Designed miniproteins, single chains, continued (3). Designs and how they scored, part 107

Each design is a single chain, and the fold is of that chain. pLDDT is the mean over its residues in the fold that is shown.

## One batch from the design tools (miniprotein)

Design m11710
Fold by ESMFold2-Fast:
Structure m11710 (fold): chain A 103 residues (1-103)
Amino acid sequence: VSDEEVQEAIRKTQELLLEVAKEVEKEAPKYSKEEAEELFKEGIRLIVEAGRLGADGDYERAIELLKRAVLKLGIAYAVLKSGRARHFLGLAETLLTGALLAL
């Protein structure tokens, strides 16, 4: 893997995270705490499924699931303000960068 490939993966991740952050800001006010708890659970399920797809070399599908996980976990963190939601949001963002680098 070249330094240029790493830099490009980081740049693509930052662009995707900025797009998701805008959607989180727009969507988060619409959700109750109970709905945010469900989004948190869905986000974790998406991380697990993305990990399985990544292990099978299906990085394109893994990236799509990780983008959905970041959105759901981002909304959950914005509404719940929990350290647990923040932790899994960070994990999903890290996995998204790794999947983009593996393409």
Scores: mean pLDDT 86

Design m11711
Fold by ESMFold2-Fast:
Structure m11711 (fold): chain A 101 residues (1-101)
Amino acid sequence: SEGAELAKQAGDLAALGGSLASNTAWEKGDLEASLLGGVGAVAGGVGKTLASKGYGGEGGLSAYLGGKLAYEAGRRAGNEEAERLGRQGYELGKKAKEIGS
């Protein structure tokens, strides 16, 4: 379904953005931002997994939350790519949640 495909894409974006933000923050010694990015990446991965099982609405919600965390962590770490990926992740995740399935 369209919702599941969007949730899968959103989850991938949130996971990539969160991971990138976490790594950048860790290199800068910002443990809090690194953990925030890591949690965002995990939520993105969960969203992708749920979407792959047909739970597009739930997957979209998880990706939306993960993307928000990745965006915040990326901004805090000063990684513009992580910030952009997180933003794309939460925007698509929100859309997937609204479509459902």
Scores: mean pLDDT 89

Design m11712
Fold by ESMFold2-Fast:
Parts: sequence; structure tokens; C-alpha cells
Structure m11712 (fold): chain A 61 residues (1-61)
Amino acid sequence: SAAVERAQRFMSHFGYPVDGVYDARARDMIRALQAFLGLEVDGVADAALMAALDRAETPPR
């Protein structure tokens, strides 16, 4: 999944592998990332998570 790969790519800065597979490990990583970004922790790579990653990787406009 592109959304899972996007989340994994961001987490690669912290040593997490990028494989695009949504398994239990990827879900736990997404939960940790949601907590880090101050989002609701549900383990889903949704539009809110993608928007937060875009903001974290680019300067605000």
C-alpha cells in the first residue's frame, strides 16, 4: 500500500524498514507514529496521517 509505504518511509529516519506490507508490525509502527504526531491512535494509515506526514516533511505554507 502506498499509504503504508509513506508511513514506513518517514519512520526510516528512525531505522524502520520500508517493505510496503501492512502487518502487525507495520500497524504498531503506525500507532507509534500517530502518537508521535499527536493524532488519534487507531493504527490506520488514513488521510489524516498522510496530511500530518506531508506537514512534517515540508515547511508550512
Scores: mean pLDDT 72

Design m11713
Fold by ESMFold2-Fast:
Structure m11713 (fold): chain A 91 residues (1-91)
Amino acid sequence: SVTITLTVEPGKVTATVSSSEEHLMAQITLKGADKDYLASATAAAGQNAVVEYQLPGKSLKSLTAIGTVVSSKTGETILVKSDEVALEALK
């Protein structure tokens, strides 16, 4: 299985994508309310991808995390998406 974990802290969001299965690559991407790219990170085979985004401004209304994992057994790309997180609800 592939999972996304979102951790919200004062002024910072951390997103982690992890897989219980063998994988060739993992990637995590954060996007804003208008699907604007905010940040991404990639990890090598067998490692979790972790991305951090600093929250310095008030212009960002929400964010979503998108994780992708490439299976080492099938070559299939598994895509998971978090729920949209409203930043005004986090402060």
Scores: mean pLDDT 73

Design m11714
Fold by ESMFold2-Fast:
Structure m11714 (fold): chain A 72 residues (1-72)
Amino acid sequence: SEEISKEITDMILGLLGDKSNPKGRKLGELMKARIEYKKKVEELLASTTDPAERQKGIEEIKKEYEKKVKEL
């Protein structure tokens, strides 16, 4: 569930967020971006059954995800 995924992510980020572990912080941010990407795709697919709207929305979500990953 979304709530369980958030709790697990928060726990992992807390563990990896130690100031002495910059690699862990970057991994935590990548995991957050991936979870957000999956959530947005699921919300889009739940909101519309139109194939054209789904394709356009997925491409927009994908571009946002790729931008966030490149900024990390």
Scores: mean pLDDT 75

Design m11715
Fold by ESMFold2-Fast:
Structure m11715 (fold): chain A 96 residues (1-96)
Amino acid sequence: SELEKAKKLLIEALELILKYQYEKEKNEEEYEKAKKEIEKLAEEALNGLLNSDLDEIIAQIKEALADGSLSPLEKEILEKVLKAVELIKKYKEKQE
């Protein structure tokens, strides 16, 4: 389903965010703690997005992606989040 695909993309985006934070801060304890909570964080993010203005979020992510200063990793994170939000929007549009 669209929601299952969106959740997987949110998990992947969170994993990349955690890797980015670890490379920047080198805090192994916070990294390991966050990894254990990633599934829960993805579910909370999905629930938040289901109750959000998805068009506004999509517009904000697209504006951020237009920033030529983004690293390849930051760009990949935002692209995964964008795809997840678009899938959630598609799911909501198909509901009766």
Scores: mean pLDDT 80

Design m11716
Fold by ESMFold2-Fast:
Structure m11716 (fold): chain A 91 residues (1-91)
Amino acid sequence: TTTHTATAEKEVPGMKGTVTLDVALSPEQAAAARAGATMTGVLTIEDEDGNVKKVGASVTLLDDGTARLEAEAEISAKPAKVTGTVTVTSD
């Protein structure tokens, strides 16, 4: 079993709804994903007060080899830092 991890981050204003974050995959990760490897995604949301929330995200492989993470989240009216992590696992 081979596991690869890719990460990206962005800052967002306070919001309620779908958070979308695109994570660039390495050529090896993208090739594994196209071959049917399992992709899992997590969004880590850190608010201005230092509270951390982790939510599971859906992962979609895009044509350019980028993984798109989508999750429903409620972020207070304060800015928050969102970190997306994609794990690609092949047997």
Scores: mean pLDDT 77

Design m11717
Fold by ESMFold2-Fast:
Structure m11717 (fold): chain A 67 residues (1-67)
Amino acid sequence: SDEELRKAGEGGGKKARELGEELKAETGEKEIPVGGSVLDGDKVIVTGTAGEHVKVEELSVEEAIKL
């Protein structure tokens, strides 16, 4: 939403860097954008944010197709 875009602008590069560091810690060698998804073998890895932290979920391809 427009409010979320405004809040994202307030933190500038600091917030983006903090989310990037947290995402790398959660995904290891995978560089997956926050709020995106990627196919990893027979699984779909979905990333997002939960408050101030990065959230990572693994779904089966069948579950991802049904979304």
Scores: mean pLDDT 57

Design m11718
Fold by ESMFold2-Fast:
Structure m11718 (fold): chain A 85 residues (1-85)
Amino acid sequence: SLIEEIERKIEGLEKLKEMVEALREQGKLDPAVADRLLAAIDEAIRLLKEGKRAAEEGNYEEARRLYEEAMQIVEDAFASISTRA
């Protein structure tokens, strides 16, 4: 179900957040880059939680929109760290 898919994505993002924190502590990520990624992950989790609530209330169109927005935020944030100015 969409609700189960959203729950799995929230769990995955929480694990990704732990990974980013670990990489920062190991000196493998610039702290400013890590903070940006963590902010994007937190925003995506927030949107996914709103999407789960919308789906539970029967608003599947809004739930899907929030899910897609959350995934795009994560994708854009991680893509940006591979770009050199």
Scores: mean pLDDT 85

Design m11719
Fold by ESMFold2-Fast:
Formats: sequence, structure tokens, C-alpha cells
Structure m11719 (fold): chain A 69 residues (1-69)
Amino acid sequence: SIFNPSEEEQERAYEGAKELIEKAKDPNLSKSERVAYLVAAYILASLINDPEKREELIKEIKEVDKEFE
């Protein structure tokens, strides 16, 4: 369930969010493409029950968003 993800689903969400954040750092992306990657990463981060891992991802998303404003 997306509202109560398993440990395996949470690990996949963490890995997926990290991959999307790295893709969002590409300076050749359009603004809309970067926003799409960051929004997708934020959705995946929201599925993670570990508050430290979730906070790490959200902080990275905000830093990338700020860098490319």
C-alpha cells in the first residue's frame, strides 16, 4: 500500500528519489523537466517512514530547487 509501504517499498522509494534528485541536477534540463523530477522525488520521499531519510531527501530537493531558481 502506498499509505503503509513495506520496508522493501520504502527502500525502493528512497533509491528512486535519490535517482530523480540526481537527474534534476542536470543544467541542460528545462525548468518544467526539473520541476517534474523534483515533484516525483518529493512524492517518493513522502512514502518513507524514517524521518531522518525523508528529511534528507526533502532538504536535497529544496537545495536543487533553490540552485536553479
Scores: mean pLDDT 84

Design m11720
Fold by ESMFold2-Fast:
Structure m11720 (fold): chain A 87 residues (1-87)
Amino acid sequence: SLYDELLKKLREAAGKALVEVQKKHPDIPRSKLLEFALEVNDILKKAKEEIRKLYQENRPDEMLEVAEKAINEIKKLAEKYIKEVDS
C-alpha cells in the first residue's frame, strides 16, 4: 500500500542520513551522533503520525507531501550536523 511504501521511504531516508553523517565525520562525538539520531526520530514520529491520520481520511496526495517534506527535513538536518562537525 502507499502507506507502507511511504513508511519504508522514511526509514530508508533516516538510515541513509545516519550513514552519511558517520561516513563524512567518522570521529563524530557519540553525544552529537545521539542528538542527531533523536532529532531524526522526532521528525519520523511526527511524519508517521500525520501520514497515519491522512491514510485514515483517504488523503493520499497529502500523505505524499508529508513524507517528501520529512525526507527533505532529514536531509537538511544531516547537512547541518556535517557542517557543525566540520568547524
Scores: mean pLDDT 85

Design m11721
Fold by ESMFold2-Fast:
Structure m11721 (fold): chain A 91 residues (1-91)
Amino acid sequence: GAEVTLEVMKKYMKREALNYLIDQLLELGLISEEEAEELKKMPLDEAAEKIVELLPDVAEAAGAAFTLMEKGKLEEGREAGERVWRELAAR
């Protein structure tokens, strides 16, 4: 449930990952611009908990996607993740 999703997010999400997720949620209209700015100012753990609270279904889907990537193609998933983080870190 939500608790398992929160633990997965805390394990795999760095600040760049979290900021990317926040930007995607804003782009999809799932959170307001004010909520996005507030989440970006929060500590990592607090922001993850807030996202699970605000959007439990989306957070669950994100956690499931990370888990499926690990189970399906662990190495390919890691490489893709590293590329995304490198691009975000370069911004």
Scores: mean pLDDT 63

Design m11722
Fold by ESMFold2-Fast:
Structure m11722 (fold): chain A 61 residues (1-61)
Amino acid sequence: MLERYRELAAEAGIDIHVLEERDGEYLVVFGDRGWTLEQLRALGNPPTLLLPEPDSAAPAS
């Protein structure tokens, strides 16, 4: 599953920030661009989408 999402993202010119597997589900974080409905339909069973939170950085000092 992850490899297929990665390849589709690469073909569409979309960078994946996070690609993880958790409890049998795949978490995919899109880059700067959103995917089209057609790309999501091509996957059949899309993974759980995880969006990065802005200003969630915790600086270590």
Scores: mean pLDDT 53

Design m11723
Fold by ESMFold2-Fast:
Structure m11723 (fold): chain A 59 residues (1-59)
Amino acid sequence: SREEFVAALEAARTAEELAALLRAHLSDQALRKVPIRLDSRAALIEDALRALDYQEAAA
């Protein structure tokens, strides 16, 4: 779910874990369409949710 995705992103401790979560929950198309900022956790989560919204709208 969206809530589980956000909770997992918030709980992630490494860049590798964050990258794995993004790849597990977001399609290649969504990741190509919505650039994910890596500058802060908040920015990353905001962009990840935008990518998820794009993916859901495209389905």
Scores: mean pLDDT 80

Design m11724
Fold by ESMFold2-Fast:
Structure m11724 (fold): chain A 81 residues (1-81)
Amino acid sequence: MEEEERKLEERMEEFEKNWEKKSIEEKVEIYREAMERYKKLSEAKGLDKKKIEENIKKFEEILKLSLEKNIPLEEAAKLLE
């Protein structure tokens, strides 16, 4: 447990360092992959298909806004709140 937590912390630190270096386009691709995984896992858990589609649409709007305005994903998400 503690050893797995340590490995997770090391991976998170590496991810954060790499994340700061990534372009908006690269960050969008990572989020796109995360959305596909979310959809697959949510369907496997038997979540409402309508709810899954609504969440995917929200993520797509965030990605589109981020790319079109050349702003970070976090900023795009705030604009859509």
Scores: mean pLDDT 71

Design m11725
Fold by ESMFold2-Fast:
Structure m11725 (fold): chain A 79 residues (1-79)
Amino acid sequence: SELEELYRRLRELVLDPNASVEELREALRELGEALLKYGEENNLPQEDLETVRRQFEEALANAEGVLEEGRKAREEEAE
């Protein structure tokens, strides 16, 4: 339930034209932390937790790169 709410909020932010890059990044971080906490509470091996964290870090880095490029293109005014 909680994970579903976090995921839904992330999707809404991605579709929201008024959402900032910082808001999107924070939502991604919150979801990642919730997933890791869920894994820890269910006694997942450290190797699995590290794999999940690494995959999330890669996804976050890629998403941030795309968002950063979009922001730069919009904010980069001529003159």
Scores: mean pLDDT 69

Design m11726
Fold by ESMFold2-Fast:
Structure m11726 (fold): chain A 89 residues (1-89)
Amino acid sequence: GKSLEEELEELKKYLEENPEKLIDVFEEIYEEHKEAPLNVEIGKKLLLVLKYLIKQGKKEFVKEKIEEILAEFPNTPIKEELQALLEEL
């Protein structure tokens, strides 16, 4: 199987080639996070998509989603990274 690093690089390439799909990809990964909120690999993919949404100027959307994730999943493995992103918005 592919390593997490290989999967993250493939996801990054897909997001760069398909910027119009960023919100759809975010919603798909966020549903996976809701089912497995302590899964580090899903969390890292979710962080990657959020960073690309910020690059697209979707700052308000990202802020609302980070606040939702931190409220619903206070023990998420990406908590510190989400808080850091929120401070940059």
Scores: mean pLDDT 86

Design m11727
Fold by ESMFold2-Fast:
Structure m11727 (fold): chain A 60 residues (1-60)
Amino acid sequence: MAEELIERAKQELDAAKTPEEVEAVYRRYSREAIATLPPDEARQVRNEIAELAKKKLDEL
């Protein structure tokens, strides 16, 4: 489910220590969302994960 992808991405982003790790997490879950979800849901999930990644980068 879309919410499970967001939760998993959030957990991995919380553990990330470098900008490279944050980008790797975003790319991984973005690709999974595109592969598994309808286009509209994939876009929403990708946007939410992008905002989480952006917030994590601000912390580093």
Scores: mean pLDDT 82

Design m11728
Fold by ESMFold2-Fast:
Structure m11728 (fold): chain A 90 residues (1-90)
Amino acid sequence: SREEKQKLIDKYREEINKLGNEAIEAIDKVKDKEKAIEARKKLKELNDKWIDEVTKLYEDESKSVEEIEKELKKLYEEFKKEVNEIINEV
């Protein structure tokens, strides 16, 4: 159901927000302001991409809750990997 999909999305949204906040704290400690600004821009682009992909999953009536969970897990792992790459570049 859409309610089950929304609860699953909300759970991953909380995990993404936590990971994003931890990344912001790490970026804010960077002495190089230009690198910090670029890192924050990349993080925003990742967050916008995640929102777009999740919206598509929520609106996809052809996918089961189990299929949506698998796609959300994949998107979360990709987000986590890209966040770690951003942090490692600052």
Scores: mean pLDDT 84

Design m11729
Fold by ESMFold2-Fast:
Structure m11729 (fold): chain A 94 residues (1-94)
Amino acid sequence: MEEEARRAGEEAARLLREHGVGAAAYHVQSMAFEDPEKAVAAAEAVMREDPAAAGVIARQAIRALTEWGERTGEHEKAERAKERIREAAERVLA
Protein backbone atom coordinates (compact mmCIF):
# COMPACT_ATOMS: atom_id res chain seq x y z
CA MET A 1 0.00 0.00 0.00
CA GLU A 2 2.77 2.52 0.84
CA GLU A 3 4.52 1.73 -2.47
CA GLU A 4 1.20 2.12 -4.36
CA ALA A 5 0.56 5.50 -2.69
CA ARG A 6 4.08 6.66 -3.59
CA ARG A 7 3.51 5.57 -7.22
CA ALA A 8 0.18 7.46 -7.28
CA GLY A 9 2.03 10.60 -6.17
CA GLU A 10 4.80 10.17 -8.76
CA GLU A 11 2.24 9.66 -11.55
CA ALA A 12 0.22 12.73 -10.43
CA ALA A 13 3.33 14.94 -10.56
CA ARG A 14 4.25 13.54 -14.00
CA LEU A 15 0.73 14.21 -15.36
CA LEU A 16 0.84 17.76 -13.98
CA ARG A 17 4.21 18.46 -15.69
CA GLU A 18 3.26 16.83 -19.03
CA HIS A 19 -0.48 17.55 -19.31
CA GLY A 20 -1.38 20.25 -16.77
CA VAL A 21 -3.73 20.71 -13.83
CA GLY A 22 -6.80 19.15 -15.48
CA ALA A 23 -5.06 15.81 -16.10
CA ALA A 24 -3.60 15.82 -12.56
CA ALA A 25 -7.04 16.60 -11.05
CA TYR A 26 -8.62 13.71 -12.98
CA HIS A 27 -5.89 11.35 -11.74
CA VAL A 28 -6.42 12.48 -8.11
CA GLN A 29 -10.17 11.81 -8.52
CA SER A 30 -9.43 8.33 -9.96
CA MET A 31 -7.08 7.55 -7.04
CA ALA A 32 -9.76 8.63 -4.53
CA PHE A 33 -12.16 6.03 -5.95
CA GLU A 34 -9.49 3.33 -5.48
CA ASP A 35 -7.95 4.19 -2.09
CA PRO A 36 -7.97 7.34 0.11
CA GLU A 37 -4.21 6.90 0.79
CA LYS A 38 -3.50 7.06 -2.96
CA ALA A 39 -5.68 10.19 -3.25
CA VAL A 40 -3.79 11.94 -0.43
CA ALA A 41 -0.40 11.05 -1.96
CA ALA A 42 -1.49 12.20 -5.44
CA ALA A 43 -3.02 15.47 -4.16
CA GLU A 44 0.02 16.31 -2.01
CA ALA A 45 2.40 15.65 -4.94
CA VAL A 46 0.44 18.04 -7.21
CA MET A 47 0.28 20.73 -4.49
CA ARG A 48 4.08 20.55 -3.99
CA GLU A 49 4.75 20.96 -7.75
CA ASP A 50 2.12 23.69 -8.26
CA PRO A 51 0.90 25.43 -5.08
CA ALA A 52 -1.44 27.62 -7.19
CA ALA A 53 -3.39 24.44 -8.07
CA ALA A 54 -3.92 23.50 -4.40
CA GLY A 55 -7.49 24.85 -4.25
CA VAL A 56 -8.76 23.03 -7.36
CA ILE A 57 -6.97 19.77 -6.43
CA ALA A 58 -8.30 19.86 -2.85
CA ARG A 59 -11.89 20.48 -4.04
CA GLN A 60 -11.78 17.59 -6.55
CA ALA A 61 -10.16 15.19 -4.07
CA ILE A 62 -12.57 16.07 -1.23
CA ARG A 63 -15.61 15.60 -3.51
CA ALA A 64 -14.33 12.22 -4.76
CA LEU A 65 -13.48 11.05 -1.21
CA THR A 66 -16.98 12.03 -0.01
CA GLU A 67 -18.45 9.84 -2.80
CA TRP A 68 -16.01 7.00 -1.94
CA GLY A 69 -17.08 7.15 1.73
CA GLU A 70 -20.77 7.06 0.77
CA ARG A 71 -20.26 4.07 -1.58
CA THR A 72 -18.06 2.02 0.79
CA GLY A 73 -19.49 3.07 4.18
CA GLU A 74 -15.92 3.86 5.35
CA HIS A 75 -16.86 7.40 6.41
CA GLU A 76 -14.12 7.77 9.07
CA LYS A 77 -11.36 6.77 6.62
CA ALA A 78 -12.74 9.21 4.04
CA GLU A 79 -12.96 12.05 6.61
CA ARG A 80 -9.34 11.48 7.76
CA ALA A 81 -8.12 11.64 4.14
CA LYS A 82 -10.18 14.81 3.46
CA GLU A 83 -8.67 16.46 6.57
CA ARG A 84 -5.11 15.59 5.46
CA ILE A 85 -5.83 17.15 2.04
CA ARG A 86 -7.26 20.34 3.65
CA GLU A 87 -4.16 20.63 5.86
CA ALA A 88 -1.84 20.13 2.87
CA ALA A 89 -3.65 22.84 0.88
CA GLU A 90 -3.49 25.27 3.84
CA ARG A 91 0.28 24.69 4.20
CA VAL A 92 1.06 25.45 0.53
CA LEU A 93 -1.31 28.46 0.31
CA ALA A 94 -0.01 30.07 3.55
Scores: mean pLDDT 85

Design m11730
Fold by ESMFold2-Fast:
Structure m11730 (fold): chain A 80 residues (1-80)
Amino acid sequence: SDEEIIKQIEAINEETLKKIEEMVKNKSPVEEIVEVVKKAEDEIQALMDKITDEEAYKKAAKISQEFRDKALELIEKLIS
């Protein structure tokens, strides 16, 4: 169902952000962190492509944008 897909997207966001936070603490190369973000974005997009309801797609798009914003904040702290 679209609701289950959204929950999967939320889980990917949670797990990926935790991984990025750990990589930032360990001072991992920015390029490696960017690759982790891109892989998560690809997985999220594949899930979004399975959504059939327009309202559900908009909700998933908002969650995906919130993920991007949070990932960028973590990366900016590393390069500042």
Scores: mean pLDDT 84

Design m11731
Fold by ESMFold2-Fast:
Structure m11731 (fold): chain A 96 residues (1-96)
Amino acid sequence: MQDKTALVSYLKKQIAEHQDDEHFYKALSIVAAIPYIPPKALSDQKINIIADNLLQRFPNKSVEELKKIIDETFEKVKNMSDEEIDKLLAEVLKEA
């Protein structure tokens, strides 16, 4: 069951916990298929756009499953070089 309010609340909490971690924001961009948004440029409106894109890309996934996808992507991205991350993001954005 998709609960946008729960997803937005999760994203706001994660953003607050990862303020200085670019890898988290790169992981969000990859999962949501959106251009990289720096943490300091993240408004409530942009967080809602991220949530909408996540729900649109994964219509058959629950919010709990989306949280797992985000967490797994973040762990993967933390172990990648900036060049590998940029290449993956460019490939994902071609599908948007």
Scores: mean pLDDT 78

Design m11732
Fold by ESMFold2-Fast:
Structure m11732 (fold): chain A 77 residues (1-77)
Amino acid sequence: SREEAIAAVEEMRRRGLLPENLADYLIGMIEADVPLEVLIGVVESGLRAEEEDPSDVPEKILEGLRELLARLRALQA
């Protein structure tokens, strides 16, 4: 549900596993009723970009994004 998706993003942000700007962006998309498939695509694209051209993003954040991706996929099923 929308509430479950928002709660997952908020929990990850609170634990320092998501950048603040990304968390706000994702929550805004969820509140605007953007399809879960699109949200999953956004996170997947971000992770792929970091894997292809690694930046200064901490590994903890990358693992947090992978956990968020798994949670969003579970909500879609």
Scores: mean pLDDT 79

Design m11733
Fold by ESMFold2-Fast:
Order: sequence, then structure tokens, then C-alpha cells
Structure m11733 (fold): chain A 83 residues (1-83)
Amino acid sequence: MMEVREMDLKEGLERVDKLIEETKKNGYARARMRFPTVEDANQAGAYALNKAKELGYVGTARAIGGDLELELASKELVEELKK
């Protein structure tokens, strides 16, 4: 019936942890995740931004409906862009 594959909040938080590791390795990471509710998307986004801040990364989170887009960058990359 529903053909859109949604992840639950727990799965989303685990995906965020993987994004943090990718950002640590590569200086940048991006992912899109789909949740059943806007609340779940917002919670995952907040979790990602809080984790990024704790580790010195810079991130953006954009939630539209249940769809969450995350971009994370290392502090070094952000500093480079500022000169």
C-alpha cells in the first residue's frame, strides 16, 4: 500500500550518528531521511544539530513534513570558507 519507506525515530537517530562519523572522516556529510511525522523529523534534526555542536561541527537541518534534510560540515571547513 504505502510505497514510501519511512524510518522510525530510533532508526533516524542511528542514521544521524553515522552522519556524524562521516563528517568526522570527510569534513562534510549530507543525508535525507523520511519520518512518519513532522515531530519525529524535528526531533532527529535537533539531535543532529546538538551532536554536531558538541563535536565542533556546523550543521543545517531542514524539515518539510516528515522529510528531513541534514548537512554537516567540520569546523575546519567552515573556517576555511570564512577565510
Scores: mean pLDDT 76

Design m11734
Fold by ESMFold2-Fast:
Structure m11734 (fold): chain A 109 residues (1-109)
Amino acid sequence: DDAEVQEEIARMVARSEATVRALPEEVRRLLRRLYETILKLLKDPEKKEELLKEIREILEELQKLGPLTDEQKEAILKDLEEILKDEKLKQKLAAYLEAALELLRRVEA
């Protein structure tokens, strides 16, 4: 039932918006920078080394604020390396990040 799927998506979006609004402003700013930098990585793989270094630095700043463990940081970096090898996964991640950035912009407005 398409109506049931649409209702579930709407509930997930509302829950995500509430979760993002509950985050400290500094965490939201770092998440925006993180998502923007990952999108750059997906669009320009020739800058892979530079952008992965920037992503690592943003993740280290998130760790200082307490929302991220060292194991989670290394897992994210490893997952990004694998995603870069798969065009379909790159497209899915890009769509997710663009939606997440739009959500962050709406919360900040």
Scores: mean pLDDT 76

Design m11735
Fold by ESMFold2-Fast:
Structure m11735 (fold): chain A 57 residues (1-57)
Amino acid sequence: SDFYDSVLRSEVPVGGRLLEALNYVYENNRVDLLKEIAENSENPFLRKEAKKLLEKL
């Protein structure tokens, strides 16, 4: 969805809404998006948080 795409493209400091978006990706079992964020996100905080969620799968 457009909302999840915005998380992947985010280059700004992470706010609470971006963390909520990551949790929605995780809860909907979108492993493809989590891997993409962990490997390719320009935001290092998003990469770290996505990796933590992948470890729970």
Scores: mean pLDDT 69

Design m11736
Fold by ESMFold2-Fast:
Structure m11736 (fold): chain A 63 residues (1-63)
Amino acid sequence: PVAQMLEELRAALRKAGHSEEEVAAAVARFREASQGASAGEVLRIMVETALELGAARTTGEPA
């Protein structure tokens, strides 16, 4: 399940317009956090990471 969640996170971040560098950093952080966390905490960290990167992206480039 964790591998699937990591793939979904990676795909979602790419779709949202994040760079490969940002995606790699988010995946690494999620991986480290998931090693010591409960299933619910893992999901929460995934959502929070995606939202933080989404918010940062909003202040970035105009089309």
Scores: mean pLDDT 67

Design m11737
Fold by ESMFold2-Fast:
Structure m11737 (fold): chain A 81 residues (1-81)
Amino acid sequence: SGESAVAEVRQTLADADDLIALGREAAANGDVARVSGVLLRLTGALNSLDFALREGLISEEEAAAARARIDAVRDAILAAA
């Protein structure tokens, strides 16, 4: 559903700093399963973002900002791996 997709994106953005902390700690400890779990959540948020944008439930500007933030979260985690 569109409302669930928008909610997933917004919740992931709200959790961004916590996801960076969790993912970086997991990467530093070699916890591959936890790193994979965080990265899967980010992938899910990107899929929900693409769906919400396609359905017109989010603006192009909001979508671009959300994508940039999610990409920054992923890059911060991968830099620690």
Scores: mean pLDDT 87

Design m11738
Fold by ESMFold2-Fast:
Structure m11738 (fold): chain A 88 residues (1-88)
Amino acid sequence: MLIGKDHSVARKVFENGRVTITVADRDNRVVAVIILELTDDGKIKVTLLSRGKTVGVFDSVEEFFKANPDINEEVREALREGERKIRE
């Protein structure tokens, strides 16, 4: 699993229709980037990147959580904030 309990949010970028969340390990090394994109039909697509490559694509934030159950509260809250703000 790319994102676990010991990972933290290193950076959040909020843009119109897109949110980027950068995830780091305890040594401040970037391990993953999570991109939320608002689709033309009003849905949120979640893309998981590692080492510059797409390693997962999910049709919702809820699907992402089901696939990554070990993610900590900090990363979960960042995704929930992104889901709220992307629709504003």
Scores: mean pLDDT 80

Design m11739
Fold by ESMFold2-Fast:
Structure m11739 (fold): chain A 80 residues (1-80)
Amino acid sequence: SEAERRRREEELAREIEALAAEILERLRTMDLDQQRELLRQYGANQSVIDAVDESLREKLALLLAQKRFADRYEAEEAAL
């Protein structure tokens, strides 16, 4: 059980890192309006979207990736 839990946590961490990298790469190629829309789709609050600038996008991408995978992981565990 503990070993299985640790393995799942490691897999989740890797998936979060991969998704964060994907979100960040998309943000780099988009204009400001497109960046705000993408962040909204990933569940960012309006105040956070309004404050988006170059210095924050990396942190926002990571946090949104973490939230997305946490929600998905909880849904998958609930199905078991």
Scores: mean pLDDT 68

Design m11740
Fold by ESMFold2-Fast:
Structure m11740 (fold): chain A 103 residues (1-103)
Amino acid sequence: SVLEEALERAKKLLKEHKSIEEALKLEDPRERIATAFGFLVLTEKPLPLKGIETVKDEDELREALIALYTAGKITAEDVTAVVLLLHEKNDLELAVELLKKVS
């Protein structure tokens, strides 16, 4: 899947001591966002799952996705779908509703 490939690229970037900015250089916007999110999943401290339904902005949504993925509550495909949905439609409300169904 796109996120599995993104996580492998993120692991390679971490091993090579590269920054998230390297992921942001990818030309495909979907791969770029998925890889950057994969990097964040590997490096960020998980957000507590409580209150995920009150997520109001993209940063809070990112932290919620990291927390759910780290806790094993969502799959790589679920995370990829939410990231792509947010990118294509800029629809944070719909992304939050999707997370409620998988948490």
Scores: mean pLDDT 58

Design m11741
Fold by ESMFold2-Fast:
Structure m11741 (fold): chain A 79 residues (1-79)
Amino acid sequence: SMEAAKEGLEYLKELKALLEKAPVRPPSREEIRRLAEALGVPESVVREELASSEEVKEFTDEMIEQFKKIAEMRRKAEK
């Protein structure tokens, strides 16, 4: 639903705040795919959100793991 998509984007915004301290570089295609899977949104949505800022932060394996954990928590909350 629209509500679930909104919640996913809200998680992305919170994670962007943590990435403010990371080195700036464009994310790889694999990182975009993993992030999209973690948030439960299409890859196009992730690309558009990241493209809105030229200063894209580096995604580490730990950050991707955190994205997956947040997506899992969202799934449980939707029940």
Scores: mean pLDDT 65

Design m11742
Fold by ESMFold2-Fast:
Structure m11742 (fold): chain A 77 residues (1-77)
Amino acid sequence: LTKEQELALVQEIIEAAAAPGQEELAAVKAEVLLKSKYGAKFETFDQETLEQALVVELKGELSPDKIKTLSLLVQAH
């Protein structure tokens, strides 16, 4: 991803995670972002590491509850 594509994807993830019924869309987009940023390491992430990566990459804009929900959906993939 280019820096501009990354910024656009981050905003799309935040908006989808905040919108009722779009949580799976947020998870799919978050997986794309994390695979792009971390590569093969992403597949080895435990729950704690995944939550920390989401906080960093989404610039702390999601609540802890939304981060946890998003991380669980990403792990289910």
Scores: mean pLDDT 82

Design m11743
Fold by ESMFold2-Fast:
Formats: sequence, structure tokens, C-alpha cells
Structure m11743 (fold): chain A 60 residues (1-60)
Amino acid sequence: SAEEAIERARRLAEEAPDPGAAATAGSGAVQGEEMLKRGDEEGALKAAEAGIRGARAVEK
């Protein structure tokens, strides 16, 4: 769900050794939280997943 994706993005931001990956995951988590606060669960999920995906791309 959106909340789980946001938590995963936040966790990745905290644990990622690469600062670029951490920043990307953190941005996704923040954007996702803002969208979720507005009631946009689909937007929140998409934002968090984009952050996670972007962070993984930096690590690879």
C-alpha cells in the first residue's frame, strides 16, 4: 500500500550508503507523505515507488 511504500522509501533513504540514492529515496518518501495527507493514495504510492526505483538505479 502507499503507507508501506513510503516506509520502504524512508528506510532506504536512512540505510542507503550512497548519498544520491538516499536523497532520491528520501524525496520519494516526502512527496508520497504529502500526497497521502491530501488523500491521494495512488499518487503517494507512485511517488514512493519512483523514489525507491530511482535509488536502486543509482546503486546499480
Scores: mean pLDDT 78

Design m11744
Fold by ESMFold2-Fast:
Structure m11744 (fold): chain A 100 residues (1-100)
Amino acid sequence: SVDDQISQVNSLIGQLQSQSQQVNNLSNQFSQQGNTDLQQQAQSISDGVNNLIDMGNDTINQVTSNYSDSQAYTILSQFNVSAQGYLQSVQQRIQQIQNS
């Protein structure tokens, strides 16, 4: 259902917000260590995560205002698949820079 897809977007946004906090903490640690390359990598991840959070919120707002239920379902489903893949990539990248 559309409501199930919206619930998935909100769940993914929550996970992305958690990852954003973790990445900001890592960026601060790398800054304290003088590791500019790792700090820049952490900043790049943070920017990508924040963009995806904004896109998720915008997607919910747009589909509830401008689209039929079938169109909304398709758009939300495509977003959720893409966002889930990105979240997994972010989690792996965070682990890589933590272990550097």
Scores: mean pLDDT 87

